# Ledger of designs, part 34: designed miniproteins, single chains, continued (2)

Each design is a single chain, and the fold is of that chain. pLDDT is the mean over its residues in the fold that is shown.

## One batch from the design tools (miniprotein)

Design m5155
Fold by ESMFold2-Fast:
Structure m5155 (fold): chain A 89 residues (1-89)
Amino acid sequence: EEERKKEEEKELLEGFKKARAAELYARENAAAAGRAEEVAAKLAAERAELEKLIKEGKLSEAIIKAIEEAEKLPEEEYRKIIEEVQAAK
């Protein structure tokens, strides 16, 4: 049960980070601009789901803090994440 919960929490955090990185990438790149509304909506949906899970007490304090830290990361740090992912491909 705890292993499953940790896996779900990790997926939520990774999903949120990817959604925010994708939204920033779409805003800054003309080739991806046509999808900016869709990626922004996806990021908003991820935030809404996380807020719901936090309110329901389904997330650990550690993951809540990690999500808060990810939310507070400047756009420059998310830009670096995008560059690292692109370089790895």
Scores: mean pLDDT 69

Design m5156
Fold by ESMFold2-Fast:
Structure m5156 (fold): chain A 79 residues (1-79)
Amino acid sequence: MIEELAQQLASVLDAALAASIRSALNSTSLPENAALAYHLYVETLDLPAALKERLQLLVETRRYADLDTILRLALNRVP
């Protein structure tokens, strides 16, 4: 599931957006920064409804460590 969500997200990220997300996540070691990166850079993207619902659920249920993992895996797939 996490790998699948990361793959889907990676397909919609360009290099500039990926750099912004990477910078936000690396500003601190706290998983809670994943929620901030999501709200600033990911939430506004034209994502498939199912993907957006799954990511939003992770934020709403405070699964920040899972969200951080998904974002970092997606970034690793962007050049």
Scores: mean pLDDT 78

Design m5157
Fold by ESMFold2-Fast:
Structure m5157 (fold): chain A 65 residues (1-65)
Amino acid sequence: LDAEAVAREAARLAEEGRGREAYELVLQAIKSSPDPEAAGRAVVAAARRISALAATVAWEAYQQL
């Protein structure tokens, strides 16, 4: 899982008003990982370095795991 790439794409989608798609993207990426728990934490950490909006989306997806 490329957590940085997933976080950046989620930020782009959310900034375009496509928050649902950003959420679905993050959730699918996490669930497709061999270690969803570690993947979720990695994406959240990457998103926190990008923007508060990206961090919120990533955290919501991680909580659904």
Scores: mean pLDDT 83

Design m5158
Fold by ESMFold2-Fast:
Structure m5158 (fold): chain A 91 residues (1-91)
Amino acid sequence: SVEELLEELEELFERAQELERRAEEALRAGDLEEVRRLVEELRRLRERMEELYEKLKELKAEPRELTRAGFLIAVIGGSITLYERVIRRME
């Protein structure tokens, strides 16, 4: 159902926030290898969230629900871009 897909998407977002917290800790420690691994995991979570977004569109979810889902995906995308830029700058 739409409700179940939205709940799964929110659970993936919470997991992504935990990965971001760990990535920040790894950056403070200077552990670029760990940051790279966490960014790769964030990319996989984002891909799963995008798959759920497409399913929500197929089920004709309400515009507000699609907007919320898209916003959560965009937030994770922004974090990935930021960390990739930081990694590139430190090499």
Scores: mean pLDDT 88

Design m5159
Fold by ESMFold2-Fast:
Structure m5159 (fold): chain A 96 residues (1-96)
Amino acid sequence: SAAALEALRARVEAAVAAQLPRAEEAAATVPEEDRKAVMTELLLAVAEEVAAGLPEPSQELVEEAKKEIEENTSTELPEELKELLARIAAAYREAL
């Protein structure tokens, strides 16, 4: 539904906004070689916050989303991050 999609969008925007000062500090202070690790940590924090506010998605949709992430991204993403992103993607599909 449109209302569920809007609520999910607001949740994502709030989670990103909460991490923005930390991301800006990291960009100014973290050496380039460590930047990917710090970005992964920040993205994990955002994904965790968003996922905590979502209804439990169907396991089937989570598995489909996880497969698409694995097919369309490098295998460098941590398993925990992949699972959180898959849950967010599944919730998004259910909201549509």
Scores: mean pLDDT 73

Design m5160
Fold by ESMFold2-Fast:
Structure m5160 (fold): chain A 76 residues (1-76)
Amino acid sequence: PLTPEQRENLAKAANRAAKHAIDLGDKYGLTQDQIDEAIRAAAETILSLARAGETDVDKLYQAGVEAAEKVIEKAK
C-alpha cells in the first residue's frame, strides 16, 4: 500500500494531469470518451510510478502529461 505522503502526491499529480488532458482535449475538439481515455492513461502511469517509489509531484505530473498527450495525439 502507498504511504499517506505518496497518496497525497499521487492525488496532486493526477488532478493536475487530468486538468491538462481536459484543456488539451477541449483545444483539439475531442469527445468526452477520448478525454476520459487520456485521463485514465495519465492516472495509470502516475500510479505505476508512485508504486515504484516516485514521490516527486512534478515528476509524476510530467509522466502523466506525457501519457495523456500520447493518447490525445492518436485521437486527433
Scores: mean pLDDT 84

Design m5161
Fold by ESMFold2-Fast:
Structure m5161 (fold): chain A 97 residues (1-97)
Amino acid sequence: TTVVTKKVGEEVKIEGPVARAEITLSGLSLESALAALDAILRTPGVTVTRSDVQGGTLTVTLEGVSGEEAEKAVNAASKAVVEAGGSGTITVTAFPP
């Protein structure tokens, strides 16, 4: 299991084999959280099995995902938050096969 923590706007890189990823973005407005979720849902090759938006925190679980797919989803979410004028913290927990 690998844990990566970055600020929104910083590139997230996920190394090694991945089967499941949990993405948490915190310190968000509702607008930024919804934009981030939309960006993740629009990422090709990504299946979202759980999503939750509460109190400025977005939590998303991706299953059957590669490290490259999870990385694309996280960076798309980060970009969407920046484009919405937001800021926050990103934590990714990557689980091996």
Scores: mean pLDDT 83

Design m5162
Fold by ESMFold2-Fast:
Structure m5162 (fold): chain A 89 residues (1-89)
Amino acid sequence: SLSMAQVLSQLVNLMKQSGVPNTEVGKIASLLYLLGSYNNEKFRKESLEHFRKQVDAIKKETTVDNRLAKIKQFFDDLLSIKDKADNEL
């Protein structure tokens, strides 16, 4: 299974290949890193497994437009996970 660093590297490469601006790449990567570094071991493990599945799903998209839509959905998902963690942990 992929480490957090490998998941981040794959996501960054997918975003850059899909034409996502560097500022947005940085925001999404920073958020994923923050969640993967959260001070709760169970949360970190569950989040990493979820991130692996989402990055794998993005990789399987056959068009750039579908990949960009999936990347946007993942960013919105990361924001929701952060809000939940901040309020419930």
Scores: mean pLDDT 84

Design m5163
Fold by ESMFold2-Fast:
Structure m5163 (fold): chain A 79 residues (1-79)
Amino acid sequence: SMQAAIAAMAARAEREVAALIEEAVKQGLISPEQGRELRREAAARFRAAADAATSVEEMATLLQGVVREIRERIREAAA
């Protein structure tokens, strides 16, 4: 179903973001506390995207936006 596909996409993106945050913490770019906060924010955004998306294409666009924002926030926090 479309709902199952959207849920699977959200879960994959959440795992990708978790790995990015974990690596940033391991490299000392951000603190463990900052990492936990980013994971919480990402999870909330992925949930909102899954609830709002009406197609796989829309979900892909929303997920790419969230991943880009998280990457940028890691960069800003590391500066």
Scores: mean pLDDT 86

Design m5164
Fold by ESMFold2-Fast:
Structure m5164 (fold): chain A 79 residues (1-79)
Amino acid sequence: MPEDIEGALEAAREGGRLIAEGRALLAAGGDPARATGLILRGIGLALEGQLALEKNGGDWKDATRAAEAAGGVAPKGGL
């Protein structure tokens, strides 16, 4: 669990990366179980990063932005 602002941002970025990787696998027709696992893992890490950042006096918005930047754009409207 991240205990410092740097660790919190790192966790957020890692979470974003995993979410992006999982979504890319789904889009490419890869293993859905693997992709889902990556996405869930990434969500957990991103949330922990946000919480840790708040606890350490940082801005949780920075963690959100770090995760989004690392993971790319999350779709808001479905197809």
Scores: mean pLDDT 72

Design m5165
Fold by ESMFold2-Fast:
Order: C-alpha cells, then structure tokens, then sequence
Structure m5165 (fold): chain A 67 residues (1-67)
C-alpha cells in the first residue's frame, strides 16, 4: 500500500533515518527500488513544510530523553 509506505518513510525520516536505510526497508517489504526512492522523495517534500516545528519537537523530545 503506497499510502502506508509513504507514512512509514515520513516517520523514519522524522526519526533521523537515512534515505538509503528507508529505501532498503521498503524494498524488503516488496516495493521496487525506483518506487521506494520516489516514496522517500515525496515524504521528504511533505516534511519540508514543517521544518521549524519539527526541529522544535525533536529538541524537546531529545532534552527529555537525555536529561
């Protein structure tokens, strides 16, 4: 399911995983390498609209975990 794959890619990108690692994961789930790369590109574009908010959330979560 492309939508589920897109959500997975977006979640992994937000968690700091590399695009290569996400592509490998999607390929393992039966997605072609070309399609997996396109899904990651789409997920990244969606996250680009929320960079400041995402950075703030990650900072607060890391501070809570580390301190």
Amino acid sequence: DRLLDLITAATLLASGKSEEEIIDYLVKMGVSEEEAKRIVDEARANLDDLPAFLDKLMEELQKLIEE
Scores: mean pLDDT 71

Design m5166
Fold by ESMFold2-Fast:
Structure m5166 (fold): chain A 68 residues (1-68)
Amino acid sequence: MTLSITVEPDGKATLTTSAPATLTDVNGNTRAIEGEWTGTIEELIGTITFEDGSVVDTTTLDDNLTVL
């Protein structure tokens, strides 16, 4: 599976995944991701869980998350 996160200077974030995933923010709100999701960086901070149980922590976004 592939995951790509792009963050713009205005705080807009775009998440792209090759498999269905669930984004859970730091407040416990969940969002289904089917290919692409766009929102704010604050909404993206948390965890991304894939169908196979793989988890990606987005709390500390860095260059690796942008191309993962």
Scores: mean pLDDT 69

Design m5167
Fold by ESMFold2-Fast:
Structure m5167 (fold): chain A 100 residues (1-100)
Amino acid sequence: SVAELLAEIDRVVEEMKTASLEEQIEKALEMMDKMLSLPDPEQRRELFGHLVGLLMELLAAGVISKEQLIEILSAMAEYAKSQGDDFITDMLNHVIKYIE
């Protein structure tokens, strides 16, 4: 299902290009729920790296603003923290500081 989740991330990020900020956050959190359900931490990290990488590409392409990306990543970090995933929470907070 990792290959299926990678394909789903690609589709979800493509859908985000025409979505509102609220819809972008909702889509990101739905993907997070699926990714955090995987028992293998290395697979979770790979999937999160892929999702964040694609979101950074949207910023670089000017599809989303820096402010929008920070709001998406902040919502993701809060959700990861609520699920007890300190590694993903710390990773997302580091990305936010890099973008600022």
Scores: mean pLDDT 87

Design m5168
Fold by ESMFold2-Fast:
Structure m5168 (fold): chain A 90 residues (1-90)
Amino acid sequence: REETVEALRRAAEKALEAGLPELAGLFYYLAYYVDGNEEDKRLAEELMSEEQLEEADKALASHELTEELLEAARRAAEAVVTNLDAALAA
């Protein structure tokens, strides 16, 4: 759980570096959904529209936060960091 939140926040920071604020907002919102941290929610609300937040919430509400989903989210966030880091280095 904590490792997943950290990976999601790193992905958000890399998305901001890449000029993708909406993607960064999505990662902050997912981190909020995992840990309930209101700071992550506020960051997501600053970066995303109300419509985008509603769509994200609807998508997340349809799934149970199992350990398998948390591990999948962590791996996906780490892959995004790797891909964006490679793109920024090119």
Scores: mean pLDDT 76

Design m5169
Fold by ESMFold2-Fast:
Structure m5169 (fold): chain A 98 residues (1-98)
Amino acid sequence: LEKETEEKKKKAEEFVEKYVPEVIERYKKEGANPLKLAEEAKEKVYKETGDEELALAVGNGILVGVQKSLTESLEEAVKAGKEEAKKEVEKLAEQKAA
């Protein structure tokens, strides 16, 4: 994979690691809507980076992490979110390379 794709995957993992625990905590303790929290995190990533594809990947990672947190530990939820975000970045990069 290109160096640009690798850097983007790394950034997606960093954002997911930051936001998944926050979203899960607010969902479980405050009853906040996880879809709304994921959209807010996605918007923050887009405003901070200007990268719409990165923001989409992070948003999807957060949602997968939250879903997994209903049956697994927080650590497993974060791991699942990171893997999903990396896969989304890779799919978008492959679409450009086709």
Scores: mean pLDDT 79

Design m5170
Fold by ESMFold2-Fast:
Structure m5170 (fold): chain A 96 residues (1-96)
Amino acid sequence: EELEKKAEEAEKNGDFRTAASYYLALAVRYLKEGDFEKAIEWAQKAIDAAEKAGSYNIMAGAYRILAKAFENLGDQEKAEEYRKKSDEYEKKGKTL
């Protein structure tokens, strides 16, 4: 609730890195609560904002949330695809 308002405010101000961070935190929360549909929604918003910010670490985290959510929904093919994307962006985040 509070994180959603903070994310929307950051996005309106063009602070896409902060918005992506809050969207990722929301995705993590819903994943832990077992609300996989909302976890996917917030993870996708985190990816969109992180792309605008060039934040590979947040993209890696969001793809990992997508992988876990789809695994829990029984979509092993999408889970594997998003695991590979998470690993790819994690490696990119380690470069200067």
Scores: mean pLDDT 86

Design m5171
Fold by ESMFold2-Fast:
Structure m5171 (fold): chain A 100 residues (1-100)
Amino acid sequence: SFAKELEELRKRVEAIEKELKEKIETEDADKAKALAGVAGEAKRIAAEEVEKHSDLPEEELEKLALETVIRKMEELMEKMESSKEAYEEAKKLAEEAAAR
């Protein structure tokens, strides 16, 4: 059932938004501020994808939007973790160079 598929996608969005909120509450101020932007950015990208496919039926557009939000929130969260690791490594290298 397409209606059941949409309901499951809505539940997945709710679950990932809850995970994001929990991460915001446990992270340092700079990372928490960056994470708070993830949901907004994912929804912005989803809106752009919906506009590109405005010829699709309304139900298909809702599915596209929900799937895009899920995918982009996951991608952005993973990218932030990778960016933090790269920053910490660069900081350590700079501190080691200054000590020599």
Scores: mean pLDDT 74

Design m5172
Fold by ESMFold2-Fast:
Structure m5172 (fold): chain A 96 residues (1-96)
Amino acid sequence: SMEARLEEAEAELRERLARLPALAEEVGLSPELTELLLRRLELGLGAVEALRAGDAERLAALQAEGAKVLAEIEELLEADPEQREKVERMARRLEA
C-alpha cells in the first residue's frame, strides 16, 4: 500500500539522519557537503509528510528546494573528486 511505502521511507530517512553525521566525520566529508546531505534527507521527510497530507503546494515547494540542494551537491563533488569517493563510501555504510 502507499501508506506502507511512506512508513518505510520515513523510517529509512530517520535512520540515515541519525547515522549520517558520525559516518560523514569517519570518512572525512566536508562540513558543507555534510550539511547539504542532511538538508536533502530533511526535505525527503518533509515530502513524505506532504504526501500523507495531500499537500501538493508544499510538495512542489520541497521538490524545487531539493533540486537546488542537488545542484549544490553536484557542484561541490565536481570541484573535489575525493569528496565523491567519500560520499560513495558513506553511502555503502548507510546501506549496511
Scores: mean pLDDT 87

Design m5173
Fold by ESMFold2-Fast:
Structure m5173 (fold): chain A 75 residues (1-75)
Amino acid sequence: AKEALEKASAEAGKYARKLHAALKDDPEKMAEANKRLTPLENAGVRALAQGDLEAAARAAEELAKTLKELYDEYG
């Protein structure tokens, strides 16, 4: 669980940096991306607050996947 969370968090961070770099001059697209990302970030925060590392890992995996999809679509 912890290793899966660390791996997914690293992947999410990688694509977050790529997406932010691609959209740095496009605040409208960044706002649209954030509408899709915020629920997943909130799910991860709730899971961590509950000590549920498996739920946190799943949320981080969905976040990484969504960040990659957004980078492929908007970047």
Scores: mean pLDDT 80

Design m5174
Fold by ESMFold2-Fast:
Parts: C-alpha cells; sequence; structure tokens
Structure m5174 (fold): chain A 64 residues (1-64)
C-alpha cells in the first residue's frame, strides 16, 4: 500500500515538474521571439509573443 501510493505520488510530481520545465522553455522562446520582432520593427508580432509568454508564466505560477 505505502510503496505503491508513494510511487504514484512521486510519478505525478515528476510529471508536474516536467510540465513546468516545458512551459518555462516555451516562455523563454516566446520572449526571445518578442525581442527579435521588436528589433525588426514588428511591434504587433512582438506584442503577440509577449502576451503568449505572459500567459505561460501565469500557468507556471498556478502549477507551483
Amino acid sequence: DKDKLLQDLLEKKKQIQQRIQQLQQLRDRYLQRSRQAKEQGQDLVSQYYQEKADQIDQKIKQLQ
């Protein structure tokens, strides 16, 4: 009972941690693209990616 329940909890925790890492990586990519777009004078594209990054950051905070 203990070992099986503990294994399930550890696996679920691992999956949440992996999801957080994936979201952090995605957020960083959107922020990078936002900066690149801004440097190219693509303000609308920059804003779009910045909003995407903000949404991902909010999801990360909810999972922590």
Scores: mean pLDDT 84

Design m5175
Fold by ESMFold2-Fast:
Parts: structure tokens; C-alpha cells; sequence
Structure m5175 (fold): chain A 117 residues (1-117)
């Protein structure tokens, strides 16, 4: 992505976070979905910053769909989710090994229990 495209995505994340705050203030539940079909360093950075912005807005549920992610990439996402502190988290994995799926479940458990990831 170009620096201008990254900035546009970050500006969009800020707008989404504001919308989340407004919906929460109105008593409406907020469920957000983030798709990362190709977890490049650039896509992962944008997703992490979006997750952090959503945390500031106070989302009720966050669903993240990730394709072909490494364990290291899953840990980076888990840390961002933990920092954001949504009430409910779901991670959907596409085209991953049984070991990667197990690791994702352990990361979700750590987030729920407030442990380091």
C-alpha cells in the first residue's frame, strides 16, 4: 500500500471508532468484523490500528477472519485485541494447520483470562 492508502485506511478506522462510540451511547450493540485474507505486514498493521481504534470506541463483539496467518502474526493480533478489550472475541481461521488452530484457541483463552499473549 502507498502511504496515502495507509493514511486513508487509518482515517476510516477513526471514523469507525467514532461510529462505535455513538452506537454504544445510544444503547445499540456493536458487532464488528475484520477480514484479513492475506496477512501481509501492511495488512496486519492496518488491522492492528483498526482494532486499537475500535477498542477506544468500546465495541461489544469483534470477529476477525484471517487466512494463512503465522503464529507470530496471530500473536500480534491477539496483543492488539487484548489492548482494545472488546467484551467478546471470535477468530476465524482459513487454510490453517491444526497446530495454528490450536494456537489461536490458546491465544483467545489468554485474552479472555487477561493473561499475556
Amino acid sequence: MTPEEIQARLDSARAVAEGVRENRAAGRPVHLEIDIPEPTPENLRVAIELIRALGEGGADKLTIRVGNATLEQLKELARAIREAGPKEVEIELDNVTPEQRKAARELLKAIREGKEV
Scores: mean pLDDT 69

Design m5176
Fold by ESMFold2-Fast:
Structure m5176 (fold): chain A 67 residues (1-67)
Amino acid sequence: LRKEYEELLGEVTRLTLEVMEASIEKKVAERQGDQDAAAEAQKRLDELNKRLNEASKKLEEVIAQLK
């Protein structure tokens, strides 16, 4: 259980950083008027947010088992 918690925490942390990076890429593309790059960054953001939500839910389930 502890190992699963650490693995999920690492995954959530990594996904959070990737979401931040994609958000920055989208903002940069928007400022440059690159609509294609902005759309690709938004697509990546949507996918990463979905994965982050799934990983966060699993992490919460593991935390509940530790109580």
Scores: mean pLDDT 82

Design m5177
Fold by ESMFold2-Fast:
Structure m5177 (fold): chain A 96 residues (1-96)
Amino acid sequence: MVEEKIEEIVREAEERYNLSEEQKEALRERLERVAEATKKEQEEVKKNGSSRLLTPKQQEKVNKKLELYENPEELIILELEEEFEQRLKLLDEVAA
């Protein structure tokens, strides 16, 4: 499901911006990193139950999203969508 979302995003970006093969691979790698990092953050917070690994601002963000730990895939999808929007901004700046 997360992998399907990544492929959907990559296809949409390719169709919209006529991305090179290098740009498509870079985007795919970036999205995979975001998904993996989000999953690891969830696991570490659950294991330690503490803010020891997080800054105060990161802890506040985690607390705001705590309900999403019951649906980890939904949290990952939200992070992927946010990363996609950031990547689209970069592509729009280059295309201008």
Scores: mean pLDDT 66

Design m5178
Fold by ESMFold2-Fast:
Structure m5178 (fold): chain A 75 residues (1-75)
Amino acid sequence: SAAELLREAKAQAEEAGDDRTVTLVRQALASYENGDLELALTLLEMAKEQSREAGNDKTVELLEEAIEAIRAEQA
């Protein structure tokens, strides 16, 4: 599920010490659980860019998978 991917991405960012990405993913997960998919996607795109700048390729991949899962739920 998207929520599982988001929790995995947050854990990976925590392991990498990327506190900015952790905060953004935490906010995105809360928005997603509250049904605000638009805000969740906005926050995840920001988290993806932050992780990319930090060089955390695995976190970027997990975030891309979560974004696609949420977009599929909107369709």
Scores: mean pLDDT 85

Design m5179
Fold by ESMFold2-Fast:
Structure m5179 (fold): chain A 65 residues (1-65)
Amino acid sequence: AEAEAQAVLDELRARLAAAKDAAEAGRYGSEGVRRLQQLPLSPELLARALDEADALGTRGVIAKG
């Protein structure tokens, strides 16, 4: 459900903030995407959650690189 997707995104944001370098941030981003894909989400909600995860991961890698 949407709440589970939001929890994954919130955890991703926290992990990205704590990442020590760009490589770790990239790994956390990939793990977040994988977790979202395992949730029973509608295609529309999954697409939106994946877009948000991609944006967070990209910003995280830039911030830590």
Scores: mean pLDDT 81

Design m5180
Fold by ESMFold2-Fast:
Structure m5180 (fold): chain A 89 residues (1-89)
Amino acid sequence: MDMIERAKKRAEEAIEETKDWTDEQFKEEASKINPDDKDLLKSFGVTSDRAMVIVDRAGLLPLVRLVRAGVLSDDEKSEFTEFLKELEK
């Protein structure tokens, strides 16, 4: 199973988990995310509290760090980066 397909599945689970959350709940949970990880996410175009919380709760922060470290293929990096931008919307 592709790593990126698995990441998308985890994000879908986090979206379903948080579907009834208020903006205030997303803001509070986003405040608990490490500032270095927030800066990392912003470098990929993830700036909203909702998108940051979904990435964190989906357990995708380690994968975002691997993308920055250049250990993924160019295709995997491109697909995952586009997926992160889609979460921002």
Scores: mean pLDDT 82

Design m5181
Fold by ESMFold2-Fast:
Structure m5181 (fold): chain A 73 residues (1-73)
Amino acid sequence: SHAEAAARGGRAAAELGRAGDLAGARTSSYNMSIGAKKAGKEEAAKYGLLAAKARTAEEASVWSDLAAQAAEK
């Protein structure tokens, strides 16, 4: 489902952020935000977009984890 894909994408983005890959975390979180939107998970999409705009890998990982958790609600 779009919600399951969004949760998986958010977790993947968070792992990229923890590994210091800001560009990868931003791209993955942006892609998951689109899936979250299609699933009607507005809060997850919002957090995913915040991760996509993050200026640090740490910031991207935090927002991506929140996005994944929100997608699972």
Scores: mean pLDDT 85

Design m5182
Fold by ESMFold2-Fast:
Order: sequence, then structure tokens, then C-alpha cells
Structure m5182 (fold): chain A 97 residues (1-97)
Amino acid sequence: MEELERELARLALETVEEILRVEREHPGDLARQAELIRALLQRGFERAGERGPEAVLWLGAGLGSLLRSVAAGRPPTLEDALQGVREQRRNLEAWRR
């Protein structure tokens, strides 16, 4: 469980870092940015899907946490991603109990 949480948190961080790179490499080209970002997100979710359907939800939570940090002017961190993943896992487990 903990190893999967860390794996998905790292995948979320890697994906967000690649998104930020795309924005830097294609400034002002919103159509190209959208195309490349869509491909990055699709690849991330496909990789998470290989670990199971709940892993897709955990990745989504990690990505959301990181994107909120970036929007607030803070750098993306593994700890922020891991917090998002863990909160989603706990919410899903609580919902089943």
C-alpha cells in the first residue's frame, strides 16, 4: 500500500514537472500546450490504470494537489502529491466502511 502511494505520488510529480516544461518550451502557443499536456495526462492515467482502477483516482488526487500548489505560486513537491494520494485513499476506504 505505502509503496503504491509513493509510486503514484512520484508519477503525479513527474507529470506536473513535464507539464511545466511544456509551458516553458511553448510559451504563448496554447493549442500546442493543450495537445502536449493532454498526451502527458493520458500517459499518466494509463500507467496508473495498470495498477488498478483505484490507482487512477489516487493519481488524480495527487495531480490536483500539485496543480493547486503551482497555481498558488508554490513549487510542486513529492510531499504535496503524497498528501493528495493518501487523502483520497482514506476517503475511499471510509466510504466503504
Scores: mean pLDDT 83

Design m5183
Fold by ESMFold2-Fast:
Structure m5183 (fold): chain A 79 residues (1-79)
Amino acid sequence: NRQAITRHVQLIVEELEKLSKEEVYEIAEALKKGDMKYVTETLRKLGYDVEEVELTPEDMPYARQLADELIKAADLVYS
């Protein structure tokens, strides 16, 4: 499950140039809330054929860490 979450976030990072700062912050907020459906739908709009990932309570600290790293990456791109 963590590998699938990491894969989804990595694809968002690779597509940062196609996303606005506001969109990236919305994705990070979705991750912090456990809303993987929003992340998956965003990837599908970007042209990726990805499966929806279900977050377990055990995944939530990891998802929050990835959200913080996504915000850091966005701050570097939009600086």
Scores: mean pLDDT 80

Design m5184
Fold by ESMFold2-Fast:
Structure m5184 (fold): chain A 80 residues (1-80)
Amino acid sequence: SPLEAVSTMVRAVGLLEEIRIGIRNNEDPEKIAKAIKEAKEEIKKLREMGEDETAERLEKELKELTKEAIEKKPEVEKLI
């Protein structure tokens, strides 16, 4: 449904922001890794709903954020 797709997108975007804030605020690597894994799950749901273009865009953003997280906190790589 359109409402479910929008809700899933909002959750995915919120998780990407949680990752950005977590990196900025030097949050625990476990917390950052959890947000990365949850963002992957929400993006997967968008693909399952046929929102492929949105999912691809968010996947690219998540990959960039994951790289930044690992550069600042190498322990994150072992947790994802």
Scores: mean pLDDT 89

Design m5185
Fold by ESMFold2-Fast:
Structure m5185 (fold): chain A 64 residues (1-64)
Amino acid sequence: ASAEELIEGARRGIEAAREYLAQGDAGGAVSYAGFALKTAEEGGAPEEVIEEARRALEEGLSAL
């Protein structure tokens, strides 16, 4: 995938993680946030995108 496609995938993963957090599904949130973080790092995403993914992952882990 191109860097642009990876960054877009990361943004979608962050959105999904936030939706799972809102629904009380910590496991789903962790899975999607973890995917988003890895994808953002692989795509060389802006620091703010990486930080958003990391924060979603931390919130999910805290709710497990």
Scores: mean pLDDT 83

Design m5186
Fold by ESMFold2-Fast:
Structure m5186 (fold): chain A 72 residues (1-72)
Amino acid sequence: DEGERGARLAEEGARAGDAERAREGGYIAFKSSQLAGNGKGGTAAGRAAEATGDAEAARWMQEGSVLGASLA
């Protein structure tokens, strides 16, 4: 599952201080979560934003949160 793979990649990248890996994982998880309608991508994107300081990754986290709320 691409969403799970992306989430793991983002978490591993954040733990290792590998900003590029964290960002890539967050992006994969975020895009997969949009297709699946779940919030996992938002959490992974948050980890990518924290590791990279990337405003785009922070936006993915925000969009993931809105999607989660809409599905409740």
Scores: mean pLDDT 62

Design m5187
Fold by ESMFold2-Fast:
Structure m5187 (fold): chain A 98 residues (1-98)
Amino acid sequence: MVDRMLERIEKDPDGFLKTVEEIAKEVLELAEKYESNPEFIERVKRTVDELVEVAREIAELAKAGKPITDEQRERFRAAVDAFIREATRLLILKYLKE
């Protein structure tokens, strides 16, 4: 999955970043609506902010024609994993409350 996302960033960095920002916004809206614990809402905010930030850094490298470093690839993988965990938890929470 992550490798396909990196290929997409290289082909359309602006479009990929826009998609990440839109998905991040949707997950934040889920947290605001279904999560009652302020600490967990803040964790979701940090998780989506990190994903957007590392995606932006990688998109800027792609636009400059520079290779993505192993450190940035690993950071992006970690950010995607954290994001999927939080998004999955919120979707389950929504399902249980509706």
Scores: mean pLDDT 82

Design m5188
Fold by ESMFold2-Fast:
Structure m5188 (fold): chain A 65 residues (1-65)
Amino acid sequence: MRQQLQEEIDEGVAELAAAVAVTVARRLEKQGKDGEGFLRETAERLRKQGRTKAAELVEEALKRM
């Protein structure tokens, strides 16, 4: 039960991080900058930091752009 609660918290934090990254990427695209490149770099950085769930959510968002 405690491990399940921790997993839900980690998933929520990952979702928030992905939502922020997508918002920044959309603003970059609106300014004529490379928002897709930003998301790709962010996902790679998160994977290197061991933030696998956040990286996966950012990669899914990138596929939808």
Scores: mean pLDDT 76

